# Designs tried in a protein design run: designed miniproteins, single chains, continued (5). Part 4

Each design is a single chain, and the fold is of that chain. pLDDT is the mean over its residues in the fold that is shown.

## One batch from the design tools (miniprotein)

Design m16112
Fold by ESMFold2-Fast:
Structure m16112 (fold): chain A 92 residues (1-92)
Amino acid sequence: SKIDKIKDVAYRAFGEIARILREAGVPRDEILKLAKEFFDKINSAKTPEEIINAVREFFDKAIELAEKYSPEAAERVREVYDKTLEEIKKIL
């Protein structure tokens, strides 16, 4: 289904962001907290709009977290954010 495809895009984006945050020196507990909040929202989402909102909230938090450790990591997170929203738009 379209919803399953959008969820797959969201999960893949998380994996890429988690790698960026880890490489930037973000503590594992902070990444795991972000993961739990994100997966709970994506798993419970029933509409494309709910998934898109969860993705946006996740990226906003990931950017804020990355900026505390590395401005370069925050920029890489923004690039993944743009690509993720563009990929979701192509599925819709």
Scores: mean pLDDT 87

Design m16113
Fold by ESMFold2-Fast:
Structure m16113 (fold): chain A 71 residues (1-71)
Amino acid sequence: SMMRQQELDQQAKISQDVAKEYQQQMQQVRQQTAGLPPAERREILSEASIPAVVKTNELIDKWEQQQKELE
């Protein structure tokens, strides 16, 4: 029980850390692209978000698999 909670907390922390890094990265990209036309800026922001979204989804998938093993 306690070990399971620690593992879930660890996965949640990793997801939160990825989300925080994503927010910081996107803020920097937004500042760097502030002078660009809205359409071009939107495309750059979309491309920049992909790695963080993929990483977060992979961590969530691992967490869901762990939950299924408990059933």
Scores: mean pLDDT 68

Design m16114
Fold by ESMFold2-Fast:
Structure m16114 (fold): chain A 86 residues (1-86)
Amino acid sequence: MKEEIVKALEKVLKEAEKDPSVSKATIDRLKKAIEYLKSQKELKIKDLEMLILILDEVIAESKNEETIKAAEEAKKVIEEAIKKLS
């Protein structure tokens, strides 16, 4: 699950970096969150919930369908991980 989440988030980051509507602050938060997740040995529900909040910021700021779609797909992967950890 961690590898799938990281891959989904990296896809969101790539699309968001090409999207001028997504703020540098939101992109920087996403970058830091991905690096933090990669450094963790275990997935924690609180950290996954924080990732959903960051993805919601990307969706709210974006005007690009590809960015929004990638973020929504990443949210689904994370929500399924939370269900498995609950």
Scores: mean pLDDT 85

Design m16115
Fold by ESMFold2-Fast:
Structure m16115 (fold): chain A 74 residues (1-74)
Amino acid sequence: EEVKRIQALLYTELARYYLKQGDFEKAIEWAKKALELDPDNPYAYRVLAEAYRQLGNEEEADKWEKKAEEIRKK
């Protein structure tokens, strides 16, 4: 279980890397993989929100940003 959290952090870092490179589709893919391993990871939700916002999908971006805040309050 702790190994899954470390793997989720690595996937989140990879998603953030693609976000910085402007590859928003890959950022979304890796962030979703991170959430499959650790659904309580607020950083992966934030990457999803930012990637969707950069793609012009404000509705999806707001949805994932709200999920990140809900996890932070948990």
Scores: mean pLDDT 81

Design m16116
Fold by ESMFold2-Fast:
Structure m16116 (fold): chain A 68 residues (1-68)
Amino acid sequence: SPLEKVREKLEEAGFSEETIELALELLEAILAGDGERAGALVAELNARLSREELVKVLTIVSEVLAEL
C-alpha cells in the first residue's frame, strides 16, 4: 500500500505521528485528484515544519507516488 510505504519511510526518518498523519492525508488527497485539499495540507506542513523537514516529507511522498 502507498500509505503503508509513506508511514514506514517517515517513521524511519524520525518524524512525529502528527507529521506522519498529515503526510498520509496529503497522499490520499493526491491519489483522489483533490488539488485544493493537497495544497491546503502542504501549507499546513509548511507552517509546522522547517524547510529541511518539509523537503524530506515531500520527497518521501513523491518517491512513493513514482513507484505506482
Scores: mean pLDDT 88

Design m16117
Fold by ESMFold2-Fast:
Structure m16117 (fold): chain A 106 residues (1-106)
Amino acid sequence: DEMERQREIQAYLLAQILRGIAYLLEKMGKKELAEKAREAAKALEAGDLETARELLEEMSEEVPVTKYLAESVDLIIKGGPMSEIEKQLNAGLPEMEKLREEARNS
């Protein structure tokens, strides 16, 4: 139950990151990817981690930062430590910066 609460909090935080990514994608005119990111965020908030991971993996070729989010979701599913999740999020920061710059130039 305590582990379940921590998993819910971690998933909720990833959902907020995804909502930010969806905003950037929409600003760039990538409506289908923005909708997919919002659907992944809703899945995370609902505790449907498998659906969220699948959606993020589908996005990863077009939106490389989502591969690190998919790995983070997989770690949550497996009950991995927060330190490994933080490591994946930190590894994704350069791709997040590229996405922000692309959105700014749109």
Scores: mean pLDDT 86

Design m16118
Fold by ESMFold2-Fast:
Structure m16118 (fold): chain A 57 residues (1-57)
Amino acid sequence: SAAREAAERAFEEGLRALEAGDLEAAQKHFVQAVLLAPDDAALRARVEALGREARAL
């Protein structure tokens, strides 16, 4: 669906922001991805895992 495609793009933007070291931008993109696909448990789990990894650094 269009919403799922938008969520995937938002997630990719979040990953790019993380790679650039922009944690604030990464968080905003990841929140947007989850909001666009609230029933995507796999996406939510990936966002949560990345948040734990970022906090461990």
Scores: mean pLDDT 79

Design m16119
Fold by ESMFold2-Fast:
Structure m16119 (fold): chain A 117 residues (1-117)
Amino acid sequence: STLDTLREAARLLRERRPELEFRIVDPADLPEALERYTPRLVLIVDGYSPALLERAITVVLVNPSIEAVEELRKHGIYPFIITDDEELAARIPSSRIILLPASPEEIADHILDWLDR
């Protein structure tokens, strides 16, 4: 499943960047996660929440809508994106997106390359 792939990618990310905290969060739990936010936290959000507009954070979005990505862009927020939507993938710089299907290793590699830019 996509969630199992994301969990394995997050495990690889934690092993390769032990100074960073990688958390997979449901959009409904995002406000609580944001209250506990630190610069070392990278949030992996399965979808979208307007709570993402409240502060600048390091965020990875999984299967966001095109409209959600454009709303974030209007607020100066440029997340890393994981998607199976080829139309969305065509609209985002290749440095900030990975198209599914992808291995956990490929997802981890792309996120690390993005973080190191």
Scores: mean pLDDT 84

Design m16120
Fold by ESMFold2-Fast:
Parts: structure tokens; sequence; C-alpha cells
Structure m16120 (fold): chain A 59 residues (1-59)
């Protein structure tokens, strides 16, 4: 779980939303296509929120 969280954060920071959506989908049992659509629709705010939430889970 920790390694997947770290990889998802790295992908989000790199702007690789497709990889981030796949990893987030795997971690939370969500559809990666829906996660990707949400990240794209929310833009930088959604990406920043996702990074903050994933970092909170690493504590």
Amino acid sequence: DRELLEKAIEALRAGDLETAAELIGEIFGLDPEQVLAGLRAGGEVAVDVAIAELEELLK
C-alpha cells in the first residue's frame, strides 16, 4: 500500500494523470477512467487535493 501511495503521489506531481488514476483506482477500488475524468475536470485544484489526501494516508 505505501509503495502504491508514493508512486501515485509521484505521478500526480509529474502531471502523469493516467498513471495516477490507475494507481488511485487500485488503492481505493475505483474505476481508473472515472478517477482520470475527475482529475481532468477538477484541474490543478483536484490534483493538489489528491496529493494532500494521499500524503495524509502516508502518516
Scores: mean pLDDT 83

Design m16121
Fold by ESMFold2-Fast:
Structure m16121 (fold): chain A 61 residues (1-61)
Amino acid sequence: HMHMLAEAVKDFFGQGEGELSLKKGDIVKVLEILDDDWVLVENLKTGEKGIVPKSYLREIK
Protein backbone atom coordinates (compact mmCIF):
# COMPACT_ATOMS: atom_id res chain seq x y z
CA HIS A 1 0.00 0.00 0.00
CA MET A 2 1.05 3.60 -0.65
CA HIS A 3 1.06 5.71 2.50
CA MET A 4 -1.75 8.27 2.45
CA LEU A 5 -1.99 11.74 3.99
CA ALA A 6 -4.90 12.57 6.27
CA GLU A 7 -6.13 15.55 8.28
CA ALA A 8 -7.37 15.44 11.88
CA VAL A 9 -11.04 16.54 11.77
CA LYS A 10 -11.15 17.07 15.56
CA ASP A 11 -8.86 17.09 18.60
CA PHE A 12 -7.85 13.69 19.97
CA PHE A 13 -6.32 13.23 23.41
CA GLY A 14 -4.21 10.08 23.68
CA GLN A 15 -4.77 8.39 27.04
CA GLY A 16 -2.66 5.24 26.67
CA GLU A 17 0.95 4.47 25.84
CA GLY A 18 1.38 4.40 22.07
CA GLU A 19 -1.61 6.70 21.45
CA LEU A 20 -0.84 9.99 19.67
CA SER A 21 -2.62 13.23 20.59
CA LEU A 22 -3.80 15.30 17.61
CA LYS A 23 -5.03 18.85 17.13
CA LYS A 24 -7.80 19.58 14.62
CA GLY A 25 -6.09 20.41 11.32
CA ASP A 26 -2.92 18.35 11.97
CA ILE A 27 -1.65 16.57 8.86
CA VAL A 28 -0.57 12.96 9.40
CA LYS A 29 0.93 10.23 7.25
CA VAL A 30 -0.97 6.95 7.64
CA LEU A 31 1.69 4.27 8.10
CA GLU A 32 -0.53 1.24 8.78
CA ILE A 33 -4.24 0.49 9.13
CA LEU A 34 -4.30 -1.76 12.21
CA ASP A 35 -8.03 -2.59 12.29
CA ASP A 36 -11.43 -0.98 11.60
CA ASP A 37 -11.01 1.49 14.51
CA TRP A 38 -7.26 2.32 14.82
CA VAL A 39 -4.48 3.49 12.51
CA LEU A 40 -0.76 4.03 13.05
CA VAL A 41 0.23 7.55 11.92
CA GLU A 42 3.12 10.01 11.91
CA ASN A 43 2.40 13.68 12.69
CA LEU A 44 4.24 15.53 9.91
CA LYS A 45 4.77 18.68 12.02
CA THR A 46 6.36 16.93 15.06
CA GLY A 47 7.61 13.61 13.58
CA GLU A 48 5.85 11.75 16.44
CA LYS A 49 4.28 8.36 15.72
CA GLY A 50 1.36 6.70 17.43
CA ILE A 51 -2.08 5.18 17.08
CA VAL A 52 -5.23 7.28 16.61
CA PRO A 53 -8.91 6.46 15.95
CA LYS A 54 -9.59 6.14 12.20
CA SER A 55 -12.82 8.16 12.59
CA TYR A 56 -10.77 11.23 13.66
CA LEU A 57 -9.04 11.37 10.24
CA ARG A 58 -10.12 12.41 6.74
CA GLU A 59 -8.01 11.35 3.74
CA ILE A 60 -6.37 14.15 1.74
CA LYS A 61 -6.75 13.45 -1.98
Scores: mean pLDDT 81

Design m16122
Fold by ESMFold2-Fast:
Structure m16122 (fold): chain A 113 residues (1-113)
Amino acid sequence: SGYDDLLEAQKALLNGDYEKAVEYAKRAIEKLGPDNAEAHVLLARAYLKLGDYEKAIQAAEKALSVDPNNAEAHILLAEAYRKLGDEEKARQYFEKALKVDPNNERAKELLKE
């Protein structure tokens, strides 16, 4: 099922198998449809780990189009923009993550740099 593919994508990310994480996240999107925010978040995370920053941005933006209050998607956009050298956009997205979830420890840590 698509939910099994989500679980396999999460396991692949944990194990550092980023190409497998992309494969499983894409299969989850195929089976669950385009409006599953978690599948797009996992795809964005996998692309970020692979250094495919533009693809990570596209996937994270898709996650936000489904769930505008997804703090993880804002963090992924911020991390991808930082990797591309856009420090101003990175700060803006970390601040958006904190506006959505003020207790988000990851966003607070990354803003301190």
Scores: mean pLDDT 87

Design m16123
Fold by ESMFold2-Fast:
Structure m16123 (fold): chain A 59 residues (1-59)
Amino acid sequence: MSEAEKVAEKAREIALKNGLSQEEADRFARVARRLVEEGIKPENVLKAVETAAKWWAEQ
């Protein structure tokens, strides 16, 4: 399993834990995978995902 794929799975879990739908979690996973593939550090991607998921959950 690639590092990008591992980060994508963690992003999906973060979205689901924040109460987002399966469809929304899948979108977060796809974006996270792409960002890691584009050279952004996994830690920075996961921090961005946590911030975004929290923002969406507060709507």
Scores: mean pLDDT 82

Design m16124
Fold by ESMFold2-Fast:
Structure m16124 (fold): chain A 63 residues (1-63)
Amino acid sequence: SELERQIERIEKIVNDTDDPVILAVALKEAEELLSQATDPELKARIQKVIDKIREKLKELGYV
């Protein structure tokens, strides 16, 4: 699905960057995808990506 392709793209970006601006944009995009997802498995996958982005931002000293 389109949502699965978009989250896969975000996952790759998050793995390849430590730029807090890019991570903040990725967080916003992932939260938007979570609001659109209805499948429990996809919701869990998106939530895991959001948690990873938040952890990276915290380690970098952002909130």
Scores: mean pLDDT 84

Design m16125
Fold by ESMFold2-Fast:
Structure m16125 (fold): chain A 99 residues (1-99)
Amino acid sequence: MISKATVTVEVKGGGAWVGVTAATDGDLTVTVEAAPGFKAAAPISGPMKAGQLANVHLYGDAKVTFTQTAEDKPAKFEKVDVSGGAEAKVTQEEETLEK
């Protein structure tokens, strides 16, 4: 079975750094959706170990989604950090997928 953890951070009112720390070894996918006229870092994907930090720089109003998948382990993000922006909304979800 595959477990999935998702952290979505929506930032408004300026640029921000958004980071997540993995609690579990797994594979990370990062997607960014930016408002018109603003730019974000390119999508990132790859292996992520427990305790590793993944950071994304948002250059204005944007939504970033971090997704971790892990086999036979609970996928989980231990920490979410947001630095900058006037407003930030964080949502976190954990689910188990059938393989």
Scores: mean pLDDT 74

Design m16126
Fold by ESMFold2-Fast:
Structure m16126 (fold): chain A 74 residues (1-74)
Amino acid sequence: SQTVADLEALRSVASPEAQPLLEEAKRLAEEAEAARAAGDDEAAQEAWRRALEAFLEALSLDDPELAAEGRARL
């Protein structure tokens, strides 16, 4: 998916501290897509929520201002 590909691209240029969080976000995004494909919308939504939280934590390490803006839009 484009989202998983985008997360992998971000991980490749992220700080060492942010990389594990981006890897977790990617894993959760893949889990969400698998749940959606299986017809489990509730599991997909929960996995996307967790993926977004991990992504925003990673972003807060490298770009705190952008992370704060992202959280404000949730």
Scores: mean pLDDT 80

Design m16127
Fold by ESMFold2-Fast:
Structure m16127 (fold): chain A 104 residues (1-104)
Amino acid sequence: ARERAKELLEKAIEKAEEAARGAAEVDPALAPEVEAMLRALRAAAEAALAETDPARAKEILENMELGMTARGARLGARARAASPRVAELIEQAVEYVKKAAEAA
């Protein structure tokens, strides 16, 4: 479970990094919002992977899923207007976080 969650979190971060780069090219005002999402994702992933109590690690991942879903919904509408690709990358990052929480 831990190794699978780590793989999925790494994929989520990769998609969020691609979304941040794409956002910077199409909407400079969107880029800081996607960067904030990426920063929050990295911090939560690091905390979850450092946590030795499986129940607490799962709680961190579940809270991260809720946060990423909320951020993705808020950013996704604007991202879709600017670039369908950036919106798709944000959706993929959220989906990988959801899978990581399920795998934990």
Scores: mean pLDDT 84

Design m16128
Fold by ESMFold2-Fast:
Structure m16128 (fold): chain A 70 residues (1-70)
Amino acid sequence: SLDAGLEQARADAERVAELLERAGLREEAREVRRAAAEAVAAARAGDWEAARAALGRALEVARRAVERIA
């Protein structure tokens, strides 16, 4: 199974992507979803290092985008 923390963070990233998409930031939303999907794929392949890096990118993109629309 995937690490529970990684799965929760991915779900949180998806929630942020929904917010960004609704706000008209479709490019940022797509980037967040893409990076989150990469994290899940890497984790399923057993590559925890790659999974952590991809999840970190998803969260950083989401954070910066949310700060811009705040």
Scores: mean pLDDT 80

Design m16129
Fold by ESMFold2-Fast:
Parts: sequence; C-alpha cells; structure tokens
Structure m16129 (fold): chain A 55 residues (1-55)
Amino acid sequence: RREAIERARREAEEARELAEEYRRRFEETGSREDLLKAIGYELRAIGAEIDVELL
C-alpha cells in the first residue's frame, strides 16, 4: 500500500509536468493535438491524485 501511494504520487507529478509542457506547446503552436494531450495528462494527474486519497 505504501509503495502504491508513492507510485500514484509520482504518476500525478509526472502527468502534471507533461500537461503543463503540452499546454505551453499549444500556446506556441495553436495545435489542437497539443491541447488534447494537455487535457489528457491533466485528467490522468487528477485520477492519480484521487487514487492517493482513496488508498
């Protein structure tokens, strides 16, 4: 359980970093693909954060 919580925290942090990076790319390029990736990673980060609270 302790390892699962730590793993979920790392996944949340990595997903948030990727979401922020793809948002910056979208701001530079206006690419809808980059926006969708940013949204996807943000949702993934939220899911991992919820898992931390539920574990």
Scores: mean pLDDT 79

Design m16130
Fold by ESMFold2-Fast:
Parts: C-alpha cells; sequence; structure tokens
Structure m16130 (fold): chain A 56 residues (1-56)
C-alpha cells in the first residue's frame, strides 16, 4: 500500500532500480513511483502480494 515501509520494500526498490524500472531513492517507503515500477514489471502495485493475487 502507498506509504507502507519495510525492509522488504527497500529490497524491492533495489531490484526495481537494478532492472531500470525505478529511479527514485531506495528508502524503504512504498510510494507512487515504486507502484508504477512494480506495474511496469507486471507485478501487483499495492505492495502487498496476496497469495491469490500473486498467482494470477
Amino acid sequence: AIGESSEGIKELQERLHELGFYSGPIDGVFDEEVAAAVRAMGLPEDGVFDEEERKA
């Protein structure tokens, strides 16, 4: 979710940055830029991967 923070989100930001989908700071906060990068990868953009959503 937007505004969520965790070490998992920081790791997600690092991977998105390495893949070229994200150019913002790696601060562990899930914001609209991170959500857009996750969408560009074809993943759910809400920052919470429910088992059923992830397996869509």
Scores: mean pLDDT 66

Design m16131
Fold by ESMFold2-Fast:
Structure m16131 (fold): chain A 73 residues (1-73)
Amino acid sequence: SKLEEEKKKLEKELEELIKKLAEAILKGDVDTAQEIMAEIVEILDKYVDASKSDETNEKLAKKLEEELKKLKE
């Protein structure tokens, strides 16, 4: 289905971002790591929108946004 294709695309984007995040952390590149974490939150929000029947994922995405805000303070 179209939703399954969209979810698979988002999953692939998440895998790529997680790899880049790990590399940024290993290099001590805090600015790049923060940017990648923000992108991960955006992809999770899109994944939740594609999976509207799963409230757990929406709550997790919102918690990640709150943690990112704390890191910027």
Scores: mean pLDDT 73

Design m16132
Fold by ESMFold2-Fast:
Structure m16132 (fold): chain A 65 residues (1-65)
Amino acid sequence: LSEEERKRLAEAAKELALAAGASEEQANRAGDIVLNDQEKAEELKRASEEGGAAAGGAKAVEIAK
């Protein structure tokens, strides 16, 4: 993933987590993890591609654990 794509996915992870009912702290955690972990960024991208925003949101919350 490109640097720009990772930043975009990190922001998307925060928004998707909030939309899925996560707290602001959990959403920030998901974004930070996606920004710093390429494997987690790839997992979020795949979930969003396969299941749309709902799957992406569920994955973002799971990553924030």
Scores: mean pLDDT 81

Design m16133
Fold by ESMFold2-Fast:
Structure m16133 (fold): chain A 73 residues (1-73)
Amino acid sequence: MLEEQVKVLRDALERLVETAKPVLSPEDLERLRAFGEEVIAQVRAGKLSIEEGLKRLIEKAREIVKESIARKR
């Protein structure tokens, strides 16, 4: 069911945020969370599959972490 799929995306987003909390600024964490909410909204609207949503979430998290590390150099 759609709600079960959305729960998987939300659980993945919460896991990513929790894992990133020690290494990302509050601003970067908020950016990741905002992106995740947008992805969840697109999946709910039928514009994005759950598989594509998960892929976009993971890629965005990697991008934010990479940018954060680059800023400290």
Scores: mean pLDDT 80

Design m16135
Fold by ESMFold2-Fast:
Structure m16135 (fold): chain A 64 residues (1-64)
Amino acid sequence: SSVQEQIEKLIEEMERLSREMAEIERRAAEKYGPHVFSEEEKKELEELKKRIEELQKKIDELKA
């Protein structure tokens, strides 16, 4: 169904954003050590987290 296809696309987008976050965290760890981030990296990670939360809300609405 179209609803299932929409959910699958949203999940795929969440997986892409999660991989992007992991790459930022990996690169920061290489430069600064574990759990240390620049202000720019913190802002980027916060923006990605907000986007993932928004996608999860859309999935929940489609399942309701």
Scores: mean pLDDT 84

Design m16136
Fold by ESMFold2-Fast:
Structure m16136 (fold): chain A 83 residues (1-83)
Amino acid sequence: NKDIEEAKKKLKEALKRAKEKGDYRTAFLIEQALKLLEKAQTPENIKKAIELLKKAKERAEKKGDKETAKLLEEAIELLEKAL
């Protein structure tokens, strides 16, 4: 699924940025979402990944990390399109 592959690419970039900024809790949420998508691209795993990523986005926004939040929003939209 091309939408899920594109979402994973954006999530890997968001993960790198979160780690570089020392936001290890946001990084953890992104990493857990990536693990779900790597395990199986089922609707249930996609929905669980979206839930984790919405939490990650909220945390990035509260920390003023607009670029990481934008990457997470774009990944969420791609995953919702894949449902």
Scores: mean pLDDT 88

Design m16137
Fold by ESMFold2-Fast:
Structure m16137 (fold): chain A 67 residues (1-67)
Amino acid sequence: SSLVERARAALAEAERALAAGDWERAGKYAMQSAVLASTAGDEALLARAAEVGRRAGEKLREQGRPA
């Protein structure tokens, strides 16, 4: 599959994890999506992945967990 398709799949996992309160999983998949989106040159996907990662990191810090 293309890098963009893989980035979208990882972003979808990150967004589902974020909605479910699984901050560690959300951060993991957001990072995976960001790397793939960056490699593909998809700036919109990269921005979305980075935002999910930031939100997950903020929630982890609020809970006293590693961000």
Scores: mean pLDDT 86

Design m16138
Fold by ESMFold2-Fast:
Order: sequence, then C-alpha cells, then structure tokens
Structure m16138 (fold): chain A 97 residues (1-97)
Amino acid sequence: PTDEEIAEAIALIYMGIGNYLLKQGRYDDAIEAYEKAAKVAEPFSPKTAAEAYTNLGRAYYKKGDYDKAIESYRKALELDPDNTEARKLLEEVEKKK
C-alpha cells in the first residue's frame, strides 16, 4: 500500500471511532477522533479530509458549538466543493443563527 492508501485507511478508522463515540453522546471524544482523521487525511486525500471535517462539524453541532460546526463545514467545502452533505449541513446551521 502507498502512504496515501495507509493514510486513508487510518482516517476511515478514526471516523468510525468518532461515529461510535458520537452515537454514545461522547461528543468531546468524537471530536478528537474526527480531528485525528482529518489531520491524517488532509495531506493525501482532500475528499476524505472533507468527509472528516463534515463529521467534525456534526459533532460540534450536537455539542451546541455552532461556530465551530460552521468552521468545520466551511473547511470541508474548501477541500471538496462538491461535498453535498457538508453544504446541506452548513445551510441548516446558518438558519439556526
């Protein structure tokens, strides 16, 4: 496997951990897992990093940190402008402000 393939696999594992923690209501732990996923993916896969930032935004949103949720969704769209989920979630958070 290439360093890119390894980084993507590690990022997907951290996103899976984050998703599990988010379902358990462990928002701070989920945030840490998604931050690790984004950090690992960002140099190699903008699309995978955008997915991690989208999940990071969802975790901040559930925690009630709307400013950090917006920041995370904007970062996802900067990396992948075609990320439909990040765009939809950004619009939903902006309507609540």
Scores: mean pLDDT 87

Design m16139
Fold by ESMFold2-Fast:
Structure m16139 (fold): chain A 65 residues (1-65)
Amino acid sequence: SLLEKGKAAIEAGDFYGALGYGVKALLEGDYESAIEIGRLLLEKSKDPEIQALAEAGIKLAKELK
């Protein structure tokens, strides 16, 4: 699943890869997976750009749900 791929990317430190899986989840209407990937990115990444993109993605997923 996209959520499993996103989690694996985060565990590997591939935060941009995880963002890509979150975007795919949004495009497929899997808003719950997109929100969970975004939450994990906010928890695990200290990169301000990744945090801003994850927050924006979570907000968008919640609005579309």
Scores: mean pLDDT 87

Design m16140
Fold by ESMFold2-Fast:
Structure m16140 (fold): chain A 99 residues (1-99)
Amino acid sequence: MAKELITEALELARKAAEVARQSGVDVAYRLAQDMIEDLEKALEALDKGDFEKAVIYLRRAAGTAQLASDYARRHGVDEAAELFEKAAQLAIKAADLVE
């Protein structure tokens, strides 16, 4: 269950990154890359049984996604903002299931 939520969050983050890139919102694009890295590290931590580390990466990814969503929305890119918000909620839900 947690891995499925993280995988879905990764797909949403990658879509958000592409929308941000196409819209020229470079900061949101960079934040999306940071979020993707943390979600990938969370999956690696889960595979190693390091649940504490996985939760840290998931919560950090969610915080980054919320910041990216706010930035995208301020620049009128509501599509990217909504994708980041959904990805953040999935990361939070995954962290709660692991913790």
Scores: mean pLDDT 89

Design m16141
Fold by ESMFold2-Fast:
Structure m16141 (fold): chain A 93 residues (1-93)
Amino acid sequence: SVTVRLKEIKKVKPGEKITVEVEVNQDGKYYFALLAKLKSGELKVLAVRPWFDVKPGTVTLEGIAPDEEIEEIRLLVYDENGNLVAEATGKVE
């Protein structure tokens, strides 16, 4: 199974570009969904990267910071059959 980890995520102002670096330990073809969990409990999609070929190392995802305070960033990783195969969480600091 694929393993993913979020590197440290820098806090940015609302409307600014937020950059998330993902460490991936396995190659493969995956769908990445990057979500912000807001302080309200709402999940907002920050970025999706569909069906891309990944190599072991760092994948960079970018989104726009929402106006609401982010509690955590969540990454969901799906395989070509639509199965959730990995997830990771990180705080914005």
Scores: mean pLDDT 84

Design m16142
Fold by ESMFold2-Fast:
Structure m16142 (fold): chain A 70 residues (1-70)
Amino acid sequence: SKEIEEFIKKIEEKIKELEKEIEELEKKLKDPSLSEEEKKKIKLEIEILEGIKALLEGVKAFLEKVLKKS
């Protein structure tokens, strides 16, 4: 289904957006002026975004299985 292929593309775009946001946060963690509390907060934000990314990758994998059966 072309509709499933379009959904997969949109999910791939969202995964790339999350990867970029994670990279920006990881870059911020390299700032030596950050307090330990600020570092802890950024690490938590990265963990949450990695979790959302994993969920989107799961949805993509499900849609790819549906596409193979169609």
Scores: mean pLDDT 87

Design m16143
Fold by ESMFold2-Fast:
Structure m16143 (fold): chain A 65 residues (1-65)
Amino acid sequence: SKEEELEKKIKEIREEVEKKIEKLKKEAEELKETDPERAKELEEEIKRLEEYLKELEEKLKKLAE
């Protein structure tokens, strides 16, 4: 069904977003002492991705109903 296909796509996007957040968190931590401005930019990007992740989780919950 279209709902099952949509669920699968959202789960795939969620996994990619989670991986990107982890990667950016590691990069931000490494840059805190050497490039604090870049670290701050990465922290802002992480916040945007975490918000997007919450939206994806809400959408998955609605599909599970």
Scores: mean pLDDT 83

Design m16144
Fold by ESMFold2-Fast:
Structure m16144 (fold): chain A 107 residues (1-107)
Amino acid sequence: SARERALAEAEAALDALAGALRRAAEEARERGDERTVAAFEELLARVEAARAALRATGDLEAALAVVRELAERARRLAEETGNPLLAATAELLADVAEWLEALIAAL
């Protein structure tokens, strides 16, 4: 069904987001930026919690709300740290949010 496809695609988007955060954290660690690493790991934990909630509830609107929250957090941290990887991650979060909104609108 369209809903099942939207749920699978939302899960894939959150998985891609988790991968991007892991990569950004590793690159920050290589630069000795422990504060930025901690921030990325905190966002990653929230992404993993969102994936678990999506699987348990199938609530795409709740998933969109969390992705938007994560995008704003990443954007704020990018401004505070001047970290280009964090800025790139914030853009990815914003793209995922727009994509999820489009999927929900198509249900």
Scores: mean pLDDT 77

Design m16145
Fold by ESMFold2-Fast:
Structure m16145 (fold): chain A 64 residues (1-64)
Amino acid sequence: DQERIDLASEVGKLVYEKYKDKPLEERQKEAIKFANYALDKPVEELKKMIEALKEGKIDEARKI
């Protein structure tokens, strides 16, 4: 589903931005790991994950 892929990509982008103070390689690895995790989630859970990440609640996003 394209919508699910687009949402998982957004999750990766948000994680990348949240770790702006970390080295580039670490930011990329964390973003890719989170995006891959998100690809197994349904659309509704992905939307909740994106909301949590936008609020800076990375631990809550991981719990979803």
Scores: mean pLDDT 77

Design m16146
Fold by ESMFold2-Fast:
Structure m16146 (fold): chain A 68 residues (1-68)
Amino acid sequence: LEDAALLFYANPESTDPEEIIRTLLEKAKELGIEVKDVRVTERNGFLIGVAIGTKDGKEAIIISIVPL
C-alpha cells in the first residue's frame, strides 16, 4: 500500500475565493508544503478550497470548507 497523504485543514473567515486561496497558500507556507495545485469550487452552498502539494516527499493536502 502507498504511504497515506498528509491532511491539513485551513479555516478562512471569508467567502471570497481569492481570500480562500490566500489562506491556503499561507497555511502551506507555514507547514512547509510545496504547493503544486490550488483550487476553489462551489458545491451545494459551500466554497471548498483545496491545495495539493508535497511535504517531506509525501503528498500533502490542505482543505477548507466555508458555508456560503
Scores: mean pLDDT 79

Design m16147
Fold by ESMFold2-Fast:
Structure m16147 (fold): chain A 67 residues (1-67)
Amino acid sequence: SEKEEAKKTIEISEEILSEDPNDVIALTQLGQAYKILGDDEKAKEYYEKALSLNPNNLAAKEALEEL
């Protein structure tokens, strides 16, 4: 299911961020995964971090407009 895939994405992305806390791809994937799970506050936090590191991240920018 989409929620099970989101949970798996969180586990993998958190592992990546433990090694590189500024991995923009992992931060963006965490934002998307938390949005799928309905945790809009966590989703915003990760999308904002991704966008602060890469202002041209259109996916994060557009997702924040929907949260």
Scores: mean pLDDT 85

Design m16148
Fold by ESMFold2-Fast:
Structure m16148 (fold): chain A 56 residues (1-56)
Amino acid sequence: MTEKKIEEAIKSLEEKLGLTPEQRENVRRALEIAAKEGFDIESVKKVIENATAPAA
């Protein structure tokens, strides 16, 4: 049930990064695409966290 994992990942990222509603929507789309292509949601979540890292 990929849906539930996507919602969990979004909540985690919202709490860590303080996502706006627009950013939340973008993250949701990225996770849905990754899930459709058979990628692991947890791995994609880590990539998003690293890409948004405050350190250059």
Scores: mean pLDDT 74

